# Designed miniproteins, single chains, continued (5): the designs that were tried, part 54

Each design is a single chain, and the fold is of that chain. pLDDT is the mean over its residues in the fold that is shown.

## One batch from the design tools (miniprotein)

Design m17976
Fold by ESMFold2-Fast:
Structure m17976 (fold): chain A 56 residues (1-56)
Amino acid sequence: SELTRKAEVLERRSDELERKAEEFEKQGKLGMAKYLRDQAAELREESQRLREQAEA
């Protein structure tokens, strides 16, 4: 479904942001790492909502 495909795109973007956050964290850029993790969490939450809507 379209909702499932959109959810998959958001999951991939979330994973990419998590990887970038880990890189910034290792560089001591904790503020940027936190910002990216927060963005990743929002995308992951939206992805879960879309999957639930696809099942409804």
Scores: mean pLDDT 87

Design m17977
Fold by ESMFold2-Fast:
Structure m17977 (fold): chain A 61 residues (1-61)
Amino acid sequence: EPLAEAERLIAEGDELAKQGKFDEAIEVYRRALDAAGDDPEAVSRAIGHLLRVIGLKLEAE
């Protein structure tokens, strides 16, 4: 299911972001967005996490 797979990848990205691995987290969140397909809930969650980690990376730089 798109939502379940996207949530798994989002959790993986969150773990990488927690470690300061923002580029790796961005890659995983992009995979989550791909897994979300056309499911609005999954797409919304993946985009939200992706935008958040991009913001964290920009703040660190």
Scores: mean pLDDT 80

Design m17978
Fold by ESMFold2-Fast:
Structure m17978 (fold): chain A 80 residues (1-80)
Amino acid sequence: ELEELRRRLDELRQRAAEIAEKFVALGKPELAKRLVREIFGLIREAEDYLRQGDIEAAREKVKEAERLLREAEEELRRLE
């Protein structure tokens, strides 16, 4: 569903920004930059696939971004 994927993309943007801010606060700006670059790159790819009507490819990019975000959350938890 297109609406579901749009919601997940918005959630990814918000969560990535929040985690990046926490990395910066902990003195790890390089981790923040890497996270933002990778997540927003995948978001752009997902949006490009949605423009092409390739919902399946878009969903896979969203899943990949969600996986990277979970890994970043685990790394952040380790640093706290």
Scores: mean pLDDT 85

Design m17979
Fold by ESMFold2-Fast:
Structure m17979 (fold): chain A 79 residues (1-79)
Amino acid sequence: DAALRARIEELARRADEAWAAGDYEEAARLALEVARLARQLPGGEREAASALAAAGKSLEKLGKTEEAAKLFAEAEALR
């Protein structure tokens, strides 16, 4: 659990760095990995939802509107 949380924190930090750099493809990939790992933690649904929304926002920047909409719907469904 501690190791998984440390990995999530590392990936979230890297996703923020990618977004700040304008690398929306890497930001989306990292945010999706954060969402996947967060869903493995007890009570990780809210964090997973936030990560899915962040990935969706990155995909919108890439013009992948349909894929972004699916991620936003998944984020809403988690809570």
Scores: mean pLDDT 86

Design m17980
Fold by ESMFold2-Fast:
Structure m17980 (fold): chain A 55 residues (1-55)
Amino acid sequence: SEKDKQAAETFKIAAIDALKAGASVENIEKGIKESASKEIAELSLKALEEAKKEV
């Protein structure tokens, strides 16, 4: 949905900042899985893969 795409974009920006600050990919993935529904977690994991390309 449009809202899910906007949430994923916001998460991508936050993930870029976190990765630049030294956060591990594993720790970010754990946070996604613990705090998001399965559908939102899948979108967030895709956004994390895009964020990894930006750092």
Scores: mean pLDDT 78

Design m17981
Fold by ESMFold2-Fast:
Structure m17981 (fold): chain A 67 residues (1-67)
Amino acid sequence: DEELERRALELWEELVRAVAEGDMEKARELAAELVDLRDEGLGVTSSPEVREKMVEEAVAEAKAAVA
């Protein structure tokens, strides 16, 4: 789905900016939206534990992209 791919890219760019700005609260919120969008695209529902882990991984990836 081209629309989901575009939204994922926009959320990733916003996540990287939030990390660069030092706004970790905003970064975690954007990472959660990105994980939810991924679940929507795949037609799956992640458990709260898996979702939390994926949010942490997305934030870590964004930190690596800023460095």
Scores: mean pLDDT 81

Design m17982
Fold by ESMFold2-Fast:
Structure m17982 (fold): chain A 69 residues (1-69)
Amino acid sequence: KKLILVGDSGEVIEVEVEESDTGEDLSKKIKEKSGKEMSVATAEYLLELTLESEKDEVTVHLSDEALEG
């Protein structure tokens, strides 16, 4: 499945998500593509959200301040 992150700065980050991925794996993928650091807990939340979706692609809007759920 694909996770698409849209930032308030107009950046778009596409990350491939697999059922075997951990929060650490997703956090690393996001950092490599965007340079932004994401906590493992936030990455795990986004991973669950993506895997529970019936769609192959999930789009999430992230503000620069709102990485804490």
Scores: mean pLDDT 74

Design m17983
Fold by ESMFold2-Fast:
Structure m17983 (fold): chain A 97 residues (1-97)
Amino acid sequence: PPSEEELEGEITLSLARMYASLARKLAEQGDFEGAREAAERTIELARRAAELGYEREAAEVLLDTARALEEAGDFETARRVREAAEEIAPEATRELL
């Protein structure tokens, strides 16, 4: 059965993905300031998920977020998110790239 930490990790990853989706949508609308704020929430949640043992999933969320932001034209925020992935989950990020 899932532990308290496993449940927290799953919820945290779900929230990270929600903020990642919001960041992409805002960037697609040209709201790069809003996209950055949503991306910062994604980074914070991904960091918590990694601390709870979801390091690979956290890296995947961050790298997917960076790619989506880059595709939307927000290269500055995308770069920040990629750098955060390398800081939060360096080994997992290297493995995924």
Scores: mean pLDDT 87

Design m17984
Fold by ESMFold2-Fast:
Structure m17984 (fold): chain A 55 residues (1-55)
Amino acid sequence: SDEEVLAAIEELEREEVRRYILGEAPPLSRDEFLARVGERVGVSPEYVRRLIESL
């Protein structure tokens, strides 16, 4: 659902911020981020992108 996608985005954003603050690895690329969110919820990266664009 859209709510699950948004929750997965927030979770991954928090993980990325934490990783950045701790100096661990470079941030995910745009395509990697969208793919990771899609994998967590079981939707396509294109679905995730369209949902974000509709906000």
Scores: mean pLDDT 80

Design m17985
Fold by ESMFold2-Fast:
Structure m17985 (fold): chain A 60 residues (1-60)
Amino acid sequence: LEELVEEITKGLVELSKVLSSETTKDLLKKAVGMLKSLGVPEELIKKVVQEVEKAIKEKE
């Protein structure tokens, strides 16, 4: 699970560099939903959200 969470985080951060902020936020929402369904701890999900949102903010 940790490896999967890390790969998803890296993928979303990389996508945030080439996609619009709106598209990236939509993908983040879908990823969070999937991570929750997989039983990923809220603490790790929060880290994913923070990393992706930080990448979006730095792009703007």
Scores: mean pLDDT 78

Design m17986
Fold by ESMFold2-Fast:
Structure m17986 (fold): chain A 82 residues (1-82)
Amino acid sequence: MAALEKAKAFGAELGKKEVKELIEKGEKLPSVDEILQGLIDRPKELAARYPEWSEEQIKAAADAYNEAFTEELKKITEELLK
């Protein structure tokens, strides 16, 4: 069933939403070190929030979250550096 596809879609949505919420709240964008630590900790954070998910679902969601988060953050950073 599409459980992994749903996990990926959900992860990607969460990643994009996190960047948008940071901008909307006027919060400081994370440093490179904070971003890297977030990427490393993402599977553990998702496993803590969604203990009912399988390891494959956690990995799929974390990978999608990290990809979407870094892509959105890169776009915002490039706009700010102009």
Scores: mean pLDDT 77

Design m17987
Fold by ESMFold2-Fast:
Structure m17987 (fold): chain A 94 residues (1-94)
Amino acid sequence: GAELIERVRAAYEKALEAIDADDEEAFREALAELRALVREAFRKGDIEALEVAIEGLREALKAAREKGREELAREVEENLGLAEIMLAILKITK
């Protein structure tokens, strides 16, 4: 729903701000929040919220790569892969 989408947007915006500030700790916290929201979206069957989370994760991945933060980029990529699998499951079961 709309509230979950707003929470997802806030979380990935925090991740983008943190990586721009070169704040690894804040980035990891924002990524953990995004991961929790991805799980919540999947549990609720909220396809739209999950699609917004995937978009945010793609933006975070691009930002981490542009900053040369390979380890952080890998962590985002792992979360993105899981979110994409979750989205595929929801689309085939609905």
Scores: mean pLDDT 86

Design m17988
Fold by ESMFold2-Fast:
Structure m17988 (fold): chain A 68 residues (1-68)
Amino acid sequence: KQEEIDKEVEVTLYFIGGYLAYKAGDYEKAIEWFKKALEIDPENEVARKMLAEALRKQGKFEEAEKVA
């Protein structure tokens, strides 16, 4: 389905963007983009794990525990 393909592309782009931001040390942007990926695919374990790591890098340990 076209909608399924479009959603897969969006999830992939948000995840890649978040991962690149995370690697660059831009944890605020990484958190934003991983949250966008999870809005489309809430069961994405890798995105959830990366969101938790980005939150920990920002010192948001309580928020990280809730998403991990």
Scores: mean pLDDT 79

Design m17989
Fold by ESMFold2-Fast:
Structure m17989 (fold): chain A 58 residues (1-58)
Amino acid sequence: MEEVLERARKIAEEYGLSEEEIEAVLLSVEDALEAGADPEEILKNLEESLKEYKKEKE
């Protein structure tokens, strides 16, 4: 879990999220892991969502 949360934080930081947004992302990732979701799918979905977000920004 620790490594997955660190990977999620790094992805969010690379996409320029604020600290508040990063905290929300980490809570969502942790909740999904607790619910039994696959870590790789969680991170893949996160990166896809952030790519869309960054498209809107630039």
Scores: mean pLDDT 77

Design m17990
Fold by ESMFold2-Fast:
Structure m17990 (fold): chain A 60 residues (1-60)
Amino acid sequence: MEEHVARALELAATLSGDKGQAARIAAETARRLYEKGEISAEEAREAIDRGLAQLGLPPV
């Protein structure tokens, strides 16, 4: 999980504007939900990858 969040945040840091912000929000939101026990680690990874895909970005 942490590695997936780190990769998504690293990808977001290479982007500018709205795409970078949206990718960062997707990663941070998935991590927060996982830390609260609202979703599983698998669901959090899938949420990150889905968020990135909606922005036209590759999975991490």
Scores: mean pLDDT 79

Design m17991
Fold by ESMFold2-Fast:
Structure m17991 (fold): chain A 60 residues (1-60)
Amino acid sequence: MYETVIKTESKEKAEEIAEKLRELYPHAEIEVKGNEITIRTEASVEEHVGLALLAIGLSL
């Protein structure tokens, strides 16, 4: 299992990004706590890194 925490500027932005990630990767566990998004996957490192990079890109 891989876990990454991504910080955004606001809770609203974190929720928007989390919704997009859940739509694209429904098998991943996406949790929002305030302005932080926690991504958990049992998939490959490549898939997990891809998810994290997408979330970072959406946070910019």
Scores: mean pLDDT 76

Design m17992
Fold by ESMFold2-Fast:
Structure m17992 (fold): chain A 85 residues (1-85)
Amino acid sequence: SREELLAELEALVREVLKKIPGLTDEQIDNLVAITRKRAELMPEEDLQEVLDEARERFAKAKTIKEYIDVFVEVWKKLDEIVDKR
């Protein structure tokens, strides 16, 4: 379901952000919350694509820069879809 995909995206983004040093739990919570709000504008098919791509990138990430890139690419995808509407 759409709600399950949103919950999975929140969990994944939280795990990605935890890999980045210097972020507090409050900052992570805020970044997860704004990502969730953006993702709520997405159709289910696009949410699945964003989630699948982010999971693949996260699994391959080995450096802090690559973890940052996972988060940035999620936001780029969300922005591209919003701009089409």
Scores: mean pLDDT 83

Design m17993
Fold by ESMFold2-Fast:
Structure m17993 (fold): chain A 100 residues (1-100)
Amino acid sequence: MEEIEKLVEEALKLLSEAGKTLPESLEPLAQQIVVYLLEGLSLAKQGKYEEALKKFERAIEAAQRLIEEARKLGNEELVKLIEEVLKKLQEIRELVRKAL
């Protein structure tokens, strides 16, 4: 659990940094990632790992979409930040899978 919490905190910090240069058109997609991270963490703390896994998988999908949209805009700094978020999300997913 402590490792999942740390990775969620790290992902949220990266999303906060991304938010400083994030186009307003992409804010809803970034907010979806934040919501899924917080919901997934809450479910994992409750021992609801199957439900938590679904939330983190949705966060991964949203992060992948955000990377695609950022690349279309030529925002390489944003792409790099969200790729780091995606890496943290993939690590969280593997930890949750091990807890199932």
Scores: mean pLDDT 88

Design m17994
Fold by ESMFold2-Fast:
Structure m17994 (fold): chain A 62 residues (1-62)
Amino acid sequence: VEELKKNIIDAAITLAKAEGPDVAYEAARSVAKALENEGVLTPEEAQEIIDEAKKAIDDYAA
């Protein structure tokens, strides 16, 4: 779970650098929700990853 969270956040930051924060937010949310639907993440874990990815993207964009 921790490695998965780190990978999603790292990918989101990379995407934000290449295509902008809006695309990165959408990608992070989509990945986390897909993993929730597959039973890899709980709803709470998926939301935590989405929130942390958004914060990381916002911090990068500042």
Scores: mean pLDDT 78

Design m17995
Fold by ESMFold2-Fast:
Order: sequence, then structure tokens, then C-alpha cells
Structure m17995 (fold): chain A 86 residues (1-86)
Amino acid sequence: GDEILLQMAKAIALELARRLPDRVDLLQELGRRIGEILDDPSLSALEKAERIREVVEEMARKYNLPEEVVERLMEITERGIERLKE
């Protein structure tokens, strides 16, 4: 569970750093929101992954991210969620 969530967060950060290195505001806000989700002891690993996906979708809309970036971020979140589902 936890290792999959950390790999999702890392993959999201790496993709954004690679594609949008000058969007520090986006990376800081997304990092803060993902960190809050990861630190929430009331949520299961699957619930955390689903909330991370929702946050990524909100940020993609808010910051008008390129379609290619959105597609990659959604693939990362979907893969993580699938790996946490039994």
C-alpha cells in the first residue's frame, strides 16, 4: 500500500518536473495537497490514491495543463489505483 502511494507521488512529481519545470506554483500546490492526503490517518491506501487522482484532475483543470501531460498523470494515478485494488 504505502510504497505504491509513494511511487505514484514520485511519478507525478517527475512527470511535472520533466514537462513543466517552470511551473513551480503548480508543483508546490500539488505537492502540498498530495502530502495532506498521504498524512491523513483516517484514509485507506486505496482512498488516498483515489483522492490523489481527484486532486490531479482538479489541478489539471485549474492550471490548464497540456493534454499530453494530463494523459500521463491520469495513467500514473490509474495504474496506482489498479495495483491497490484486489
Scores: mean pLDDT 84

Design m17996
Fold by ESMFold2-Fast:
Structure m17996 (fold): chain A 80 residues (1-80)
Amino acid sequence: SEYTEKGIEYFEKKDYEKAIEYAKKAIEKDPNNVEAWILLAESYYKLKKYKEAAEEYRKLAELYPEYENFKEIAEYLEKL
């Protein structure tokens, strides 16, 4: 989506607050947009908001349980 692409642009510029804003807009349009959920989680991680990042990876693990790594990432972040 346009929101996901814009969010990635802000992430690359290290404007993580704007990346979060656009990732949330992308998720509002399509809650199954894995790329937008990952962008949201990684943007929280860059801001050292580890609890928020872990919560978003928990959401990813619920939506895509076949991807074991999302649960592992959430558990790692919860220890920080």
Scores: mean pLDDT 88

Design m17997
Fold by ESMFold2-Fast:
Structure m17997 (fold): chain A 62 residues (1-62)
Amino acid sequence: SELEKELERFRELAKKDIEKAKNTKFSVSPEAQEELIKGLEEALDAMYRGLVKAIEESKRLS
């Protein structure tokens, strides 16, 4: 579906932003930066899983 294509495109763009964040020197400790990046990756994965589930539920209701 079109929505699934948009979701995949969003995921690809978000992965690029996470890679930029990994290569950016933040004004925090290396340990804090690692935890921030890990949190962002986990949040993206959770969001993606939630959106996929919502799309499948939407198809079921149609």
Scores: mean pLDDT 75

Design m17998
Fold by ESMFold2-Fast:
Structure m17998 (fold): chain A 85 residues (1-85)
Amino acid sequence: AEEDYQKGVELLEKGEYEKAIDYFRKAIEKDPNLARAYLELGRAYAKMGKVEEAVDAFNKALQLDPSLEEAYQAAIEIARELKKK
């Protein structure tokens, strides 16, 4: 799980969002309680313009770790943009 998460972060930093998402999903499959993997998954979806998937990922991160205020604020901002469509 941790190795897949780290590879996902490296790919996200390189702008390879689709590959980053794949690795974050693999990390989550091995450790479904890895809140930070959901946070980074949400960021990757947001960078790709996949607003609904980003909001879902941020909500799961916050549900697993309510102290992730950054995920909460990002989810609200993206949700506002989605509803304006």
Scores: mean pLDDT 76

Design m17999
Fold by ESMFold2-Fast:
Structure m17999 (fold): chain A 85 residues (1-85)
Amino acid sequence: EKEKEFEEYRKKAEEYARKALELINQGGSVEEVRKLADEAEKYAKKAYEIGKEISFDGLVKGRQLLGTARVVRWAVEQYEADAAA
């Protein structure tokens, strides 16, 4: 149950983070990049909340997902600033 939910949220968080960075590299829409980053952060938070209840390994992996979402958010903020210039 919780382990399955954790894996589903982890996969979604990783996929949305990857898509956001790929879209930045392709010079895509700032609006679409922001939406992908928002989804990545949403699923990273869900994964963290469940992971910490499962095991220490789940806690660590959940924190790593939150770290990745933070880096993606930073990249999106840089991309938005560059697009506005």
Scores: mean pLDDT 86

Design m18000
Fold by ESMFold2-Fast:
Structure m18000 (fold): chain A 98 residues (1-98)
Amino acid sequence: KRLEAYKKAIEEDPNNAAAYLALGQIYLDRGEYEKAIEYFEKALSIDPNNAEAYTLLGKAYLKLGKYDEAIEYFQRALDIDPSNEEAKKLLEEAKKKK
């Protein structure tokens, strides 16, 4: 996980949704959930039908204890990709914690 490499990728191509997702994932792994959300939201501003970005937003909100927001984002991920087993599992987890 080379944070500077992904920042450089965005400087070279500001529409690189994958680089924003990678940066968000790095911040999510560090426990910097609000910063992760900013990067995932940027990825969705570039690619609004990105199921992975919705799943990652749901994970960040789940970590913040914002279960209603987590449920909404996991549901949106499943609306885009109904076969996403990770989003299904996390949706049920968020519902149980609500």
Scores: mean pLDDT 85

Design m18001
Fold by ESMFold2-Fast:
Structure m18001 (fold): chain A 81 residues (1-81)
Amino acid sequence: KAKEIIEEAKKAVEAGDKEKAKQLILELVALAAEAFEAGDYERAAEILEEVARLYEMLGDKELAEEAREAAERLRELGRKA
């Protein structure tokens, strides 16, 4: 459940547990990939937008930008598909 993983990841970032936060972000990326494979581009984009916010909280601005751009492309693809 993506919402639960997002909540845990935010708590890990706030606690300074960068290892746990990164592991949970990878689980979210896997869920976004599953949504993409299922053709649910809007859900995949929503998950990647949360991933971008988590990377921003960790100070990984480049990865945050990549995730945000990927989410934007997926939203566009979903509108055209």
Scores: mean pLDDT 84

Design m18002
Fold by ESMFold2-Fast:
Structure m18002 (fold): chain A 116 residues (1-116)
Amino acid sequence: GAATAEAAARGLLGGGERGGPGGRIAGEAAARWALEGSREAARRAEEAGRRAGEGGAGGVARGFGSGAREGALAGERGATGLEGELSEGIAATSAGMGGTGAGHSPEAAEGAGRAA
């Protein structure tokens, strides 16, 4: 719900900052779309925060664990295939936050670009 979207947005902003300037911009865009109620953007936003956490912070995914669980369930419905890449999230931290190449969700990628 709204509390989950707010928690996801906060986690994404923190995770994005750890991913560098590109990650911060993408995190801000994803957080905005999550708060506006875009379910697909919210799924991608939580996943981007998790990738940033794995690559740099480690604590981001734990910080919004309930939001991450809801985002993971939503992500399974809308973005199957990204979870496999999280196991190698180290190099993908900045790309996961600022990347436009998530071929499973063009709407989320456009949302990040438009909001930036």
Scores: mean pLDDT 47

Design m18003
Fold by ESMFold2-Fast:
Structure m18003 (fold): chain A 83 residues (1-83)
Amino acid sequence: MDLEKAREIFDAVRDLVNSYLEKIKKEAEKLKNPSEAARLVMATALDIVGAILESETPEEAEKRVKEIADYHIKKIKELNKKQ
């Protein structure tokens, strides 16, 4: 069952996911609008969940989580510069 496989993959990458979510939260907290910050953190978390559900191995999940986290961190940094 896909959900059980996703759970095993998530368990393997959980600490990595938590580390990236903390980095994204810290970057988003630099935004002056708390509603925008919360929305960006939530969107990133949903993308990470999607990547884990689509992954077939922990190694694939690690790669996808890193790519998604790096992409969202870049976007948040660009928003911090948009003025």
Scores: mean pLDDT 82

Design m18004
Fold by ESMFold2-Fast:
Structure m18004 (fold): chain A 95 residues (1-95)
Amino acid sequence: MSEKQKELAEEAEELIKKEKDKEIKELAEEALELALKDPDPEISLKALEALILALKEKNKEVAKAALEALIEALKDPHPGISLATIETIIDSLNE
């Protein structure tokens, strides 16, 4: 794991530990596991960024939708589709 991936993973884990919504917590835990298992370091790094943004999202419905989309993207066997979807999630959460 790169130093940047480790830093983002540690931040995500701390946010998950503080999450009070059980469903969001479970989705975030699954997304973290999938992001860390991804063989593409760019996809892994972007997925961790998207996960952190989703966990910081104040709207719980938006956070849940973003996490569900992130999990689906990480399960996609096509790295180009996964990366494009994750970047779209990041853009949506930053606006």
Scores: mean pLDDT 83

Design m18005
Fold by ESMFold2-Fast:
Structure m18005 (fold): chain A 77 residues (1-77)
Amino acid sequence: DEIERRAADAALAAFREEAERLAKLVPELREFLLKGAEDPSLAPEASGKAMEVDPEAAGEAIRRVQEAGAAAQAAAL
């Protein structure tokens, strides 16, 4: 469905933006966060690693990605 594709594209764009922000705050995870932004299949692993190093910053970034995905889904209705 076109609606699902638009929502997925918006979620990927939001993930990439938050991954770049997190990479600046948590430089040890830069490579994992940026790889997750390029390949969505790696996003859960990158998010898990970020949560292990800095759970507060990672949790906030995950929340923002979830909000962006929900907003894109609502806008697609």
Scores: mean pLDDT 66

Design m18006
Fold by ESMFold2-Fast:
Structure m18006 (fold): chain A 115 residues (1-115)
Amino acid sequence: GMLVDPESDESLPPKLKGFVLKKQEEGLKVYVIEAKGKTIDEIAQEIVQLIEQNEDKFGDKVVISVYDEEGILLGERVLKLPVSEEEVKEAIEEILKSRQLSIEEVAYVVVEEGL
């Protein structure tokens, strides 16, 4: 999956789309990554690349949130920048383990600027 534009992608679940648009209206940098069919390693790599390409737009922290295909929040973690792929991978694995979920239940990952 590529980055999803929540304003132009009508396939996003309404709850997730509303959340992302609200954060963007508040002036926060928010990005949505399609996670369906990806491994945790592939998702972690995409998140790190996104942060590195936009390092001037993120503060000292990033919030990583994982959602199912209905747009329901499965969990979130706040990470201090800079982050490694391993730290992002561990954060996602901890979310999944705490809820007894598998990666195949994750449809979207949201990466937002930490306050």
Scores: mean pLDDT 78

Design m18007
Fold by ESMFold2-Fast:
Structure m18007 (fold): chain A 57 residues (1-57)
Amino acid sequence: LSDRQLGELYRALGRMADWLGLRDLAIKHYEEAIELYRRAGDEEGAAEAERLLEEVR
């Protein structure tokens, strides 16, 4: 798997955790997604994951 594909996976896991009310897990997964997108050079993916992280309740 590429870093970008792993970033997409962790973003999806973060969203699912957020929907389940697992706040700390959602934050952890979004933070991992941001790092993976940045390593892949996917600035748009990183920005979207950062936006989702800011919306976690």
Scores: mean pLDDT 84

Design m18008
Fold by ESMFold2-Fast:
Structure m18008 (fold): chain A 75 residues (1-75)
Amino acid sequence: MLSEREWAEAELALVTMEAFLAKKYGYSLDELERILKRAEEVRKRMRELGDTQGAAVAEDIINELKKRIEELKKK
């Protein structure tokens, strides 16, 4: 099985890709909230591993997703 570190690295890459695609293709609110939840879990895991850079990348993704979710809620 993947180690906790390998899991966090793979999940960060996947969440990064999904956030980018969601921005480009206009994913639904439910899909954005799902990606956000995954990004928050990745940030938590990166912090636990002491990966400051990984945690910072996850934080940037979380902030971008929160802005997009807020924009959709205003519609």
Scores: mean pLDDT 81

Design m18009
Fold by ESMFold2-Fast:
Structure m18009 (fold): chain A 63 residues (1-63)
Amino acid sequence: SAIETVARYGAEEVRRALLELGASEEEAERIAKEVFDRMRAQPDVLSALETAAAELRRARERL
C-alpha cells in the first residue's frame, strides 16, 4: 500500500539520522520500527508523511 511504502521510507530516514547521531544499531532499529508502526497506524498518506516529518525533525534536533 502507499501508506506502507511511505512508512518504510520514513522509518529508514529516521534510522539513518539516529545512526549519524551516534545511536547504536539496536536502538536505531527499535526507534525506526516504532516510527514505522506509528506511520502505518495513520488514517491516510498525508498524516503518515506528517508523522515521518515530525520524527525526522526530532532526530535532527538531537544534535
Scores: mean pLDDT 78

Design m18010
Fold by ESMFold2-Fast:
Structure m18010 (fold): chain A 97 residues (1-97)
Amino acid sequence: SRKAALYQQAKDDIRSGIDVALDAARREGPALEERAREGARRTEEALKKSIAEGARVGARMAAELAGLSRDPSVVSQLVGAALQFIGAEINARLAEE
């Protein structure tokens, strides 16, 4: 069904967003990588409660990491991850309607 497809897409986008954020943070350095690992853990725990909540926590994590980075390529990737999480939250909420 369309609803099931939207939920699956949202879950896939959240997992992809976590991977992108971790990879980007690792390129910046160990301090940002550690913060990203904590954020990823919080995102995964939120995802266990609801897809929309996982997406929201993930978007917040990616935005916070982008604000801490000074490498334009890392910032660009983290902004991309934040947009993926925002898209996932929209898809999850559309599926709830």
Scores: mean pLDDT 87

Design m18011
Fold by ESMFold2-Fast:
Structure m18011 (fold): chain A 60 residues (1-60)
Amino acid sequence: AADAEAAAQARAGEIGDENRKRVLEWLSKLEAGATLEEIAADLGVSVEQVRAWVKARLGE
């Protein structure tokens, strides 16, 4: 519900900061040919989330 969303957003922010730093290293691996599915599995997030981070890093 609504209050659960606020708690999830705060938690997502904390995870986002850590994942953002990790994505910088994973982005280098993607350049070498690593798959988004492997990265998502290692981080415990969805493939779509990793894809969004990569798109943000590469631009629009």
Scores: mean pLDDT 64

